# Ledger of designs, part 39: designed miniproteins, single chains

Each design is a single chain, and the fold is of that chain. pLDDT is the mean over its residues in the fold that is shown.

## One batch from the design tools (miniprotein)

Design m1426
Fold by ESMFold2-Fast:
Structure m1426 (fold): chain A 58 residues (1-58)
Amino acid sequence: SLAQAEELVAQAGEALRAGDIAAATRYALQAQALDPSHRVELLRDAAGRIVGARLVPR
């Protein structure tokens, strides 16, 4: 469901902030499997640093 996919993307964002790229990748792939109509978008600050992730419609 969309809500479950959004929760997984939120967990991917938390993992990215913690520097756990492997966990972030697993959560993002699970989110895409639950909602293939959306894509994962990485959020970056002015320096290009990843600060989170969100789902956006394709």
Scores: mean pLDDT 75

Design m1427
Fold by ESMFold2-Fast:
Structure m1427 (fold): chain A 65 residues (1-65)
Amino acid sequence: DLDLALAEAMIRMAASVLGLKVDVEVRNGEIIVTIHGKDKEKIEQLKKLALKIGKNTGVKVTVKE
């Protein structure tokens, strides 16, 4: 699925730019992002970006901390 692959790539890139460590899992056409770190502002930015990417690509995104 091109939208799924694009969403995953965009989320990984956003995490890299923000300097956050993430685990990304793809299950049943859904993306699960686990964010590691202590910077609450950057974590919140990544959460908002990941959810927006999901909305824009039509992919279900779940964020864990």
Scores: mean pLDDT 85

Design m1428
Fold by ESMFold2-Fast:
Structure m1428 (fold): chain A 84 residues (1-84)
Amino acid sequence: MPVEEAKKVYEEAKKVLERAKSDEGQKNRETIQKEVDELKKKIDETRALLARYAREHKPSLKELNEAYSYIGKAYKYVDEAKKL
């Protein structure tokens, strides 16, 4: 469940970065920045969900590492998109 949510925000961040790199995205930076801000909030919510899940269920390190890896990549892509 939390790994799936983490992967979802990672996929969304990847798509936002691809749009930001496009010629159209470069011309519509204000729209991209708004999408970045909204997605960053969603990543924060997913990170909070992971923290709660870890506290309540004490999942394996493998599951936690996979989920946090997706969260970290999502933040990286969103930050890269914002800087363009």
Scores: mean pLDDT 82

Design m1429
Fold by ESMFold2-Fast:
Structure m1429 (fold): chain A 73 residues (1-73)
Amino acid sequence: MSEEELDKEVKVALYIMKGSIALKAGDYETAAKYYEEAIKVDPNNKAAWDGLAIAYEKMGKTEEAEKYREKSK
């Protein structure tokens, strides 16, 4: 992979990790923000979409959560 691709993969992994930590802490708004940043870097990352769906579900935004779950397939 190119340096550019490697940097993107590292950035996505960091955002997903931060989102997961925030999600476990109950900070669902912060978790959603980190997963959204991961998706901006790699819109095909299913783990980021799944994390975003969980965060929105925990925030009571069920309609948005279902849309994001479809993206995590």
Scores: mean pLDDT 81

Design m1430
Fold by ESMFold2-Fast:
Structure m1430 (fold): chain A 58 residues (1-58)
Amino acid sequence: GPGEEAAKRARELGEESEGGARAAALMGYQDGMELVKQGKEEEAKEAAERGIEAARRL
């Protein structure tokens, strides 16, 4: 679903990033996947996208 796909994008960005950007992206992935497990697809998407945005600001 949208949350899982967003989490996957956060993971890929984290794998390609270093330092704080890597940490921010991987945190978005972790939070997103946890919310996907709870069936909270929209919240998962928001969490993953927040991690991606934080990583891109670093």
Scores: mean pLDDT 87

Design m1431
Fold by ESMFold2-Fast:
Structure m1431 (fold): chain A 61 residues (1-61)
Amino acid sequence: TPETVRRLRELEEEARRLLAELQRAFDDPSTPEARIDELLAELARVLDEIAALREEIARAA
């Protein structure tokens, strides 16, 4: 559906943002380990949702 494709795009943008934040966090030695763990957990969640939606789109095609 158009809504599923839009949701996928939004998740891909969120993943891109999280990757940029992770890169900045790794570049800053003062970043707490807990913050890095939080960003990694959020990225894993977003990537799982992207995979699920991609499978849904592929089945609908």
Scores: mean pLDDT 84

Design m1432
Fold by ESMFold2-Fast:
Structure m1432 (fold): chain A 62 residues (1-62)
Amino acid sequence: MSHAALAKFLRAHGAPLSVAQVRELTQRLGLSPSQMLTAVKLLMSQGLSGAEAVEELLRLHS
């Protein structure tokens, strides 16, 4: 998965991040784009929005 494809997914689910922001976020979290997508989808399956899932990942890795 590319950073651009992850950014497109996140924008569709309420997290309007640029490709550059997604690249920075994956580097900060120590995750590949595919790993971040899996984590976001897992959190969304628990009832979080895409934006809430991104916020929770930042909380867990900070």
Scores: mean pLDDT 82

Design m1433
Fold by ESMFold2-Fast:
Structure m1433 (fold): chain A 84 residues (1-84)
Amino acid sequence: MIEELKKKYEEEIKRLSGTDPELAEQVKENYEKEIKFLEDVEQALRDMAAAVAKLAGYEDLAEKIRNSSLEETLKLMKEFLEKE
């Protein structure tokens, strides 16, 4: 998720640089702040997801969550919640 967001912002900034350079600079400043905030939130969400998996007895799943991206973590949590 964060990597996709970074690529999206880089493409948008590059695109805007040719049309509206003032807006491009503002977008760059704002995205750097958003990315840092999202990285902190992502880490907290991973820790929470790993704790839930461990409490449920899925230690291997908890370890996978800690080593996974946010997207992979969300997929793993969905599988856990949708368990028959």
Scores: mean pLDDT 73

Design m1434
Fold by ESMFold2-Fast:
Structure m1434 (fold): chain A 82 residues (1-82)
Amino acid sequence: AKEEAEKYANLAEVYAGANEGLALIARGVGKVAGDPEWAEELEKKLREKAEEAKKYAEKAKEAAKAGDAEAAKEAAEKAAEA
């Protein structure tokens, strides 16, 4: 139970990091395309999604600490959706 909960907590952290990476790519694309205002708006939205994913990653860690694999899995799924 605890081992599975830790696995889901780690997955939630990976999803949060991936969303941060997407925000960085959006900024780079906008600069190259010559539309920095559009890219800045997209980056803000992706950063907000990354912060949401981080909140769920924290919930997954709390669930893992409690040994609740089901709650950790649910939080990891929410982080992936962010």
Scores: mean pLDDT 71

Design m1436
Fold by ESMFold2-Fast:
Order: structure tokens, then C-alpha cells, then sequence
Structure m1436 (fold): chain A 79 residues (1-79)
């Protein structure tokens, strides 16, 4: 999930919405299989909201949600 979220942010900042959508979708699939902590559940919610924002053409909102998802995954991996 982490690598896909990082690549999605890079793609959104470059204006490559299609590549970003693919990476966000891969992050969603990974999180749906492993979202067993509050932080990973938070990341999954943000990933889903980011995909909805992209569907609506709101790249800025999508970027914000993907960044929030990345932070949540980083918190879940912190020990």
C-alpha cells in the first residue's frame, strides 16, 4: 500500500490522473485485504474518498485524501 500511495502522489503532482487512479486502486485492493487496525481502516477510507474525488474530476481533493492515506499507513507501520 505505501509504495502505491507514494506513486499516486507523484502522478497527481505531475498531472497524470490515469496513472494516479491505477496506483490508488492498487492501494485500495491491498488495504481491503489487510485493514485490521484503526490506522489502516482510516487509510482505506481516505483511499476510497480519493478515488471518488478523481471520478468527480477533483484532483486537489484526491491529492489531499491520498496524502492522508499515506500518513495513516505510515502511522500503522511505525513501531
Amino acid sequence: ALEHLEKAIEALEAGDVETAREHITQARVALEKKADTPELQEALRHVKQGLEALKAGDVESALRHVREALEAVRRAEAE
Scores: mean pLDDT 80

Design m1437
Fold by ESMFold2-Fast:
Structure m1437 (fold): chain A 64 residues (1-64)
Amino acid sequence: SELERLELLVLLYTFVRDSSLYLAEKLEATNPALAAQNRAAADALDARIAELRARIAALRAQLA
C-alpha cells in the first residue's frame, strides 16, 4: 500500500540520515569537506522525512 511504502521510505531515509551524521562526526578531523557534505545530506534528508511524515499523517487521517 501507499502507506506501507511511505513508512518504509521514512525508515530507510532515517537510517541513511543517521549514517551520514555518523560519518560526518568521524570525518571531521581528517576530511572536513566530506564531513560538511555528509551534514548537508543529513539536513536534506531531515526535510524529506518531515514531508513524508506529514503525508503519512494526512493519509492516516483519511483512513480513520
Scores: mean pLDDT 89

Design m1438
Fold by ESMFold2-Fast:
Structure m1438 (fold): chain A 73 residues (1-73)
Amino acid sequence: SKKDEIDSLIAEKVRELAADARARGLTPEQIRRLVFEAVDKAWKAYEESKGNVEETKKKLDEIYAELRARLPA
């Protein structure tokens, strides 16, 4: 289903975000909070896009790019 496609994409982006955050020295608790925020924002983007997969994918790319940009150097 479209929702399963988005769920899989979110899972992939979350794994990448968590790995990057860990590499940049975030604690397990900070990573957990970051992942929670990322997943929450992702599903809100899906709802705002009224289930449009392509629009959701664009918003996910923007959300995860922004979150990764906030990580320490």
Scores: mean pLDDT 85

Design m1439
Fold by ESMFold2-Fast:
Structure m1439 (fold): chain A 74 residues (1-74)
Amino acid sequence: MLSQEEIDEGTAAVLVGVARLLASKGDYEGAAELLERAAEIYPTPEIYELLAEAYEKLGDLEKAEEARRKAEEL
């Protein structure tokens, strides 16, 4: 059986996959929402880098900078 951490990792991977699909369609608001949820349950540098990109596309430079800082700290 999967541990809670493995379940959280799998859930985050699904959220990242859907977020990437939304971003490919230009839906950066939807992508950011899903990436925020993924980072909450299973924080990784990759998730924060994607979140920073989504925030930059939305014009939220402050949140983008914070997300990049978190990616560097992980």
Scores: mean pLDDT 82

Design m1440
Fold by ESMFold2-Fast:
Structure m1440 (fold): chain A 60 residues (1-60)
Amino acid sequence: GPAVYRAVGDYTALSPEELSLKKGDLVELLERVSGALYRVRNLATGEEGLVPLPALERVA
């Protein structure tokens, strides 16, 4: 299945391309943009954006 990550804490987007998250939000990996940035979709809201890897922990 798709790679699923959880937000380790609240994250506030620093640019229009980034996605803000609340602690515990589940996201699906869509694309590895770089070694430090992932394009993800929030599974609850359907919103997409870039999130830095240290903001996420892999759960599936």
Scores: mean pLDDT 87

Design m1441
Fold by ESMFold2-Fast:
Structure m1441 (fold): chain A 77 residues (1-77)
Amino acid sequence: ADEDYQKAVEALRAGDFERAVELAKKAIQKDPNNAKAYATLAVAYHRLGRIDEAAEAAQKAMELDPSVTAPVAEALR
């Protein structure tokens, strides 16, 4: 139901990591408790080499819902 989250996942699959960051941030702005959007943000930051920001986003996703990060990471391998 979150358009920005779905577009962020599509951007990750397309290799457009900067767009994925932008869209994941928009999803988080609408719902600050969206663990899936934080997980997507973490993957996008990691692909951009922004390792510290990726770690912070991953920690937030795990704090909100620890089960969400593993399926997202596996789907993007």
Scores: mean pLDDT 76

Design m1442
Fold by ESMFold2-Fast:
Structure m1442 (fold): chain A 70 residues (1-70)
Amino acid sequence: GIEELKEKLMKEGGKSEEEAEEIIKKAEEDLKKIEENKEEVEKEAEKEDTPAARRGKEFLELIKKKIEES
């Protein structure tokens, strides 16, 4: 858990308690992003794995990215 990550950073990284806490906060945000992406990939894999479906997903991602950019 988070507490174990703090101990690891202090023992292996030689970080202070305060520095370890800051690193954990950043890592927590990054881990959440990775977990969300993994969950979405798994959900999509369950639907259909055809060349047409893969191309459709890629197109949908492009549209979403364009909307987010505006």
Scores: mean pLDDT 62

Design m1443
Fold by ESMFold2-Fast:
Parts: C-alpha cells; sequence; structure tokens
Structure m1443 (fold): chain A 60 residues (1-60)
C-alpha cells in the first residue's frame, strides 16, 4: 500500500496524472483504510475537475 502511495506521489509530481491515479487506486485496493492514499486520490480528482469521483472516494 505505502509503496504504491509513494509511486503515485512521484508520478503526480512528474505530471503523469493517469499513472498517479492508477498508483493511488492500487494503494487503496491493498489497504482500503489507507487514508493518505484516499485523500491523495480525491485531491487528484478535484484538481482535474472530477468533483463527483472525489466525493465518492472520500465517502467510502
Amino acid sequence: AEEYYQQGVELYRQGKIAEALEAFKKAIELDPNYEKAREALAKLYQDIGDEEKAKEILEK
């Protein structure tokens, strides 16, 4: 979980948005209670303008 979260952060810094989304989703898949990855994924969805997906991630 943490490894994929760190990969997602690095990919996001490089501007690889689609790859960062995939990495954060993987982190949550391995640990559904990993709040840092969930918050990062929600923020990324907000940054790209997908408010509905951001809300869905935070509510689960």
Scores: mean pLDDT 77

Design m1444
Fold by ESMFold2-Fast:
Structure m1444 (fold): chain A 55 residues (1-55)
Amino acid sequence: ELDKVIAEAKTEIGAAEALLMADPERGKQYLEEATKRANDKIKEAIEKLVKDLLE
């Protein structure tokens, strides 16, 4: 599951980078939102994985 979260985050960030080159204003906003969302998901996935390993 963590691998999927990381792969999805990379895909979203890559899409945001492409958008940033085509439309800098829109891309910057999207990149900030995508990065924050990815960090939140990765942190949650790690916390869940740790709990699953201990329980």
Scores: mean pLDDT 76

Design m1445
Fold by ESMFold2-Fast:
Structure m1445 (fold): chain A 88 residues (1-88)
Amino acid sequence: MATVDYRLEGDTLTILLVGVSPESRGKGLAKKAIEELIASHPEAKRVVLQVLEDNKGMIKMFESLGFKKVGTGKSASGLPLLIMEREV
């Protein structure tokens, strides 16, 4: 099972959290859940997310979905974040 927590504000869809159960890893379920989320919000013109810079697996998955690196930030704990965006 894969879950995606999100927020829609105006025309911007913000992905807050992506979770994948261990038995579902490698099956593309997170990728499918994200595409289904975007498809269910035709009013969204951009999708934005923040990911830990050292989370190479998630970054590669988002890049495979057409997300591009657009900025950097820091988490509440001071860890470096990568900001990624996709136009829809």
Scores: mean pLDDT 77

Design m1446
Fold by ESMFold2-Fast:
Structure m1446 (fold): chain A 61 residues (1-61)
Amino acid sequence: SHMEKAREHLKKGEEAFENGDYEEAVKHYTEALRHLIRAGASEEEINRVLGLIKEAVDKLP
């Protein structure tokens, strides 16, 4: 399901962020966002992931 794929990508994004791989974190968070939108996730859930993307992007050179 799209929700299962969103959760998988969120976990991979968090792992990448913890390892300092911010570009990889952005890629996974963006894929999670795409799956959340297709799953009809709430605005609150979508905004949370947008915040994670911004946090990772702010760490990039």
Scores: mean pLDDT 88

Design m1447
Fold by ESMFold2-Fast:
Structure m1447 (fold): chain A 59 residues (1-59)
Amino acid sequence: SAEEERILERVKKALEELDSFSPVQQLVLRHELERVLATSKDPELLEAAREVLERLDAR
């Protein structure tokens, strides 16, 4: 869907730009990613979301 495509683009941008995120932006992103993992069925989006969460946990 167009919404899933937009979310995937935002997640991919977040993965590239994570080091520039403020603590508040990181918390908002974590919440959005948890929601994606719970509700999405798109395997590409799920994989991208997991990668971002893994990087957030490594910080």
Scores: mean pLDDT 78

Design m1449
Fold by ESMFold2-Fast:
Structure m1449 (fold): chain A 77 residues (1-77)
Amino acid sequence: MFTEEDIENYRKAVEALDAGDIETALEYMRKAHPELADAFEEMLKNAKNEKERQFALDVARGILLIPIGIEEAIKRQ
């Protein structure tokens, strides 16, 4: 299972994405899920329009929320 430090990095990445701070989001993603950070950076680089960029943001945010949601569900019983 994820450590408390891992989950905190996931939370900080989500907060940065919601704030529109892509650079900070990528830094926290690299700490929590390096493979996701690399994939997300590549998706943003290859995005041809705003719709594709938004899709990259939505995918990254969704993946980041999965470990957070699981940890919260376990702690809530």
Scores: mean pLDDT 80

Design m1450
Fold by ESMFold2-Fast:
Structure m1450 (fold): chain A 71 residues (1-71)
Amino acid sequence: AAEALEHIIKGGEAFAAGDYATAAEHLEKAIALLPGVPADVYYALAEAYRKIGDEEKAAEAERKAEELERA
């Protein structure tokens, strides 16, 4: 739990700094450690992927966020 939260915080800091690749990496690690993260984490990951040009991974993360909101 603590490690997952630390990755969410570092991911958010990287995103705010414009380092979207590092943001995506930290958010991926947070999700791997804590699969029950809220939809907002997946939306943040989708935005990070869009910023680095990975439209396919961005679309997958967005779909996962939408599924979690629907559940």
Scores: mean pLDDT 83

Design m1451
Fold by ESMFold2-Fast:
Structure m1451 (fold): chain A 71 residues (1-71)
Amino acid sequence: MTLIDLQKVLKGRPVSIEKEGDSFIVTPLPGQDLDVVEQQVKDALKKLKITNYEIKVVGSGDDQKLVVTLK
């Protein structure tokens, strides 16, 4: 899976995506619920047939981000 593959499946979703090594940093756009964004990421990974991954929430308060690591 590439950054481009993930960006295509999440196209039009209120998130920003950056690749850091084997991980993807998914940042919710302002006003988005983190739980909704996490579900959108899980749905995207399912469409890409990725089952071996870990999602971590990093940051605090309104600056929380999701770190998606492929395993």
Scores: mean pLDDT 77

Design m1453
Fold by ESMFold2-Fast:
Structure m1453 (fold): chain A 59 residues (1-59)
Amino acid sequence: ERSRELAQKAADYGAAGNLKKASEYASQGTGEDRINAGLAAATGAAGSPDFANAVAKWA
């Protein structure tokens, strides 16, 4: 389940404030998995406006 691993990594890096790594893992997914990873990362880093803007740009 690589896609779930990518989503988890994105969320973990987002929560840690590592927005670049969070975005890299989110973007490695395909279709639904990419969207899910991006949402997981955004949830982890919800307090960061910079990260919210980055997630919006991927969508």
Scores: mean pLDDT 63

Design m1455
Fold by ESMFold2-Fast:
Structure m1455 (fold): chain A 83 residues (1-83)
Amino acid sequence: AAWEALAREVLEHREDIRRDIYELQKEIKKSKDGESAKLYTALGILAAFAFLDPETVRKIAKGEISEEELDAILDEVVARLRA
């Protein structure tokens, strides 16, 4: 199932996913709307599975969440997937 594949990807590649999302967030702060839309779509899928609310996804896509806050969110997502 798609959500099982996503859960496996997050659990096995957590550090890579965290790094990639953080890097995309930083690039979006500089390059703006087109890349924001791509990240927002990807994080929307993750949020639907991983209990991230849409406002949090929007903040990440806009580059408004600090790296520490993003790491905390991803850590919580991984913890919930393991529960």
Scores: mean pLDDT 55

Design m1456
Fold by ESMFold2-Fast:
Structure m1456 (fold): chain A 87 residues (1-87)
Amino acid sequence: DKELAERIAKRLEELAKQAETASPFDAEVIGALAIILLTLTAKYSKNPELAKVAREGAQRISEAANAGDPKALAEVLRETAEELKKL
């Protein structure tokens, strides 16, 4: 379970790096991929803390992606990764 959280955190960090220089369209695609990853994590995780962080992260990422701000998206992706690493 810790290994899953760490793996997801690393993937979100990769997506955050891509989002930093992304166009608004690419940022929306990056946000969608992160939302899918986190939604599946929440659905299939038996760890309530991991599921909670994943659900809250998906919501914040959705908001940032819908705003069309790649820098805000990168920051939320990075913050969500940090929260996952603390589990």
Scores: mean pLDDT 84

Design m1457
Fold by ESMFold2-Fast:
Parts: structure tokens; sequence; C-alpha cells
Structure m1457 (fold): chain A 74 residues (1-74)
């Protein structure tokens, strides 16, 4: 099950990655964001309708670009 990055914003000591939500995605689940030769781990913070918000380390935010792949870690 995969999705795509829609956007990234800084939120205090974290960054929040907005992605298209997929059925079965829930807060607390781990995800992998990948593309452009990089891989970043995150945690689903919240799901609101067709959007999911993933918390990642602030330091990796510049590596995350719209269109990158997001996979749920099962």
Amino acid sequence: MSSRVLGVRIDGDRAIVQVAARPGWRPGQRVRISGNGISVSGIIDSVDGDRAFISVSRGVAPLIQPGMRVDLLL
C-alpha cells in the first residue's frame, strides 16, 4: 500500500508531511518515505478524511519533496 507526498511543513521540533490517506492507515503506524535516492522513516500522527499527516525529524524535512512515495511499514 503506497501514497504520495503532497507537502511538508515545519512544526516546532518536528516536520509534518502531508500525504494522500489510504484505507486502513491509522495514527501510530510507521511509514517509509522514499524517492530521489533517499529513504526517511516517519510515524502517522493523524488521519483526517483523504489526508494523512506524518511526523518526521525536522532535520530530514529538506530531503522530502512533493510526489515522493510513502509506504506503510507492516
Scores: mean pLDDT 83

Design m1458
Fold by ESMFold2-Fast:
Structure m1458 (fold): chain A 60 residues (1-60)
Amino acid sequence: DELIDKLVEAIKNKDYKTVREIAREIFEKYKDSLTDEELKKLAQAITNGNKEEIRKILEK
């Protein structure tokens, strides 16, 4: 939750360096737990700043 909150805050602030760092951390952490389709949806949700969708994907 804290990681997702930081990501959404960085997106809203247009802090793309922090967005890239947090996105990489999320993908590294969950790459073995998520399917390719889920990873694609996660990337799309991150790009759109959709906190609810990011949370749903990471929570199963």
Scores: mean pLDDT 75

Design m1459
Fold by ESMFold2-Fast:
Structure m1459 (fold): chain A 69 residues (1-69)
Amino acid sequence: SAIENLKRAIEAVKNGDKEKAIEYVQEAIRAAPHIELTLRKAIEAIKNGDYEKAIQALKGAINSVKLLE
C-alpha cells in the first residue's frame, strides 16, 4: 500500500539511507499517483539531505492518502 511504503520511506530517511528512501517513495507514487507532486518534492528533499523537510512531506502524504481512502 502507499501508506506502508511511505512509512518505510520515513524509516529509511531517519536511518540516512537515501537510496532506499527514494525507492519506497517511488513505490508509493505507483500506488497513489494522485499525490505524485508531493512525493516528488519529498524525493528532492531526500536528495538534498534535508531530512526534516522530507519527513514532513512524507507525513503529509500519509495524511492525504488516509483522507482519500
Scores: mean pLDDT 82

Design m1460
Fold by ESMFold2-Fast:
Structure m1460 (fold): chain A 70 residues (1-70)
Amino acid sequence: VDVNRVPSEEEIERIVDKAVERGLLTPEQAEELKKWALENKPTVAQLAGRLASLSGIDFGEALRLVAEEV
């Protein structure tokens, strides 16, 4: 996966939904992350970094989750 690529809106939705399904984010955190991502157009790496900080998992694990959906 190209970590400098910007995920699409559909990919962002899948990533956020998957994080909630895995118990990594609350629905409220998921909505905040989704809104931030749609407004800021983060790269795969930047989205993974924010997911890691919100969920408490390490960056590598967050990056793997994001990479599975892009």
Scores: mean pLDDT 85

Design m1461
Fold by ESMFold2-Fast:
Structure m1461 (fold): chain A 100 residues (1-100)
Amino acid sequence: MGTIKIVAGPDKVVIEASTGGRAGELVRQAALLIKTKYPQAEISELTETRAVVTGLSAEQAKAAALDVAEWFRNHDKLTKEVKIEEKGDKVTVTITLEEV
């Protein structure tokens, strides 16, 4: 079982998986989803478990995190739970992945 955490701050979106494999591949997919919707965005870091997306306004970063949360929510076969927390200028999304 894996988790994905997305933190959108004023200047970036950070996407991290608890483990590689399926969860890590979904981090890559999330980063590409953001880049597709916001072509000006740059994937400044991409590893087996982590992606950092820059080149977004604060509003775009928040919207991107929420768009990724909605994408996971609409994929019930991959996603057990999506939790969203907003604190000031930060949005944190925690996604719990399905076992099978």
Scores: mean pLDDT 81

Design m1462
Fold by ESMFold2-Fast:
Structure m1462 (fold): chain A 96 residues (1-96)
Amino acid sequence: SMEEEKKRFEQLYNEAKRKIMKDLLDYAKKNNIPVEVFNLAFREALRKFDELLQKLRKEGKMTEENIQKAYDEALEVGKRVMEETTPEEARERLKS
């Protein structure tokens, strides 16, 4: 049913949100990343995960392997943001 599909989607999203937050926070602390840059990285990682998970759902491809790949791609986006973004740039991007 749509309710069962929505429940599974929300469970996967919430599990990924928790895991991404932990992994990105650990990375940020280890690399002395400013809080504004971390906040942007976390937002962009979650956006990427949601986009990929929505695509997998629409295509009927929500396998464990594909979900893991979506997680890995989202985490990579977060790390890239932390490597490439200044605190000032992060503050401006967080306004959108």
Scores: mean pLDDT 85

Design m1463
Fold by ESMFold2-Fast:
Structure m1463 (fold): chain A 92 residues (1-92)
Amino acid sequence: SEVEELRKKAEEYLDKAEQALDNGDYDTAIENARKAVDYASKAADLGDVETVREAAGRISELANRAEKQGKIDVATELAILLIRLAVDLAHA
């Protein structure tokens, strides 16, 4: 289904964001997290709020890891993506 494809894309981009953060590639981590949020938001528009909840949890973890690494600007950009997901969840 279209929903399953969007969920898979969100998960793929979350995996890429995590890998980029692990490699110290912060710009790539943020870009992949943004793409994951875009796919999760599209899935929510089709009624799949579980993908939004999963994305929020994983991005929250990435933001916490960036903060612990002293990358406050990276953590802030990731936290802003959580606000976008919270809006999607509230309108579900």
Scores: mean pLDDT 88

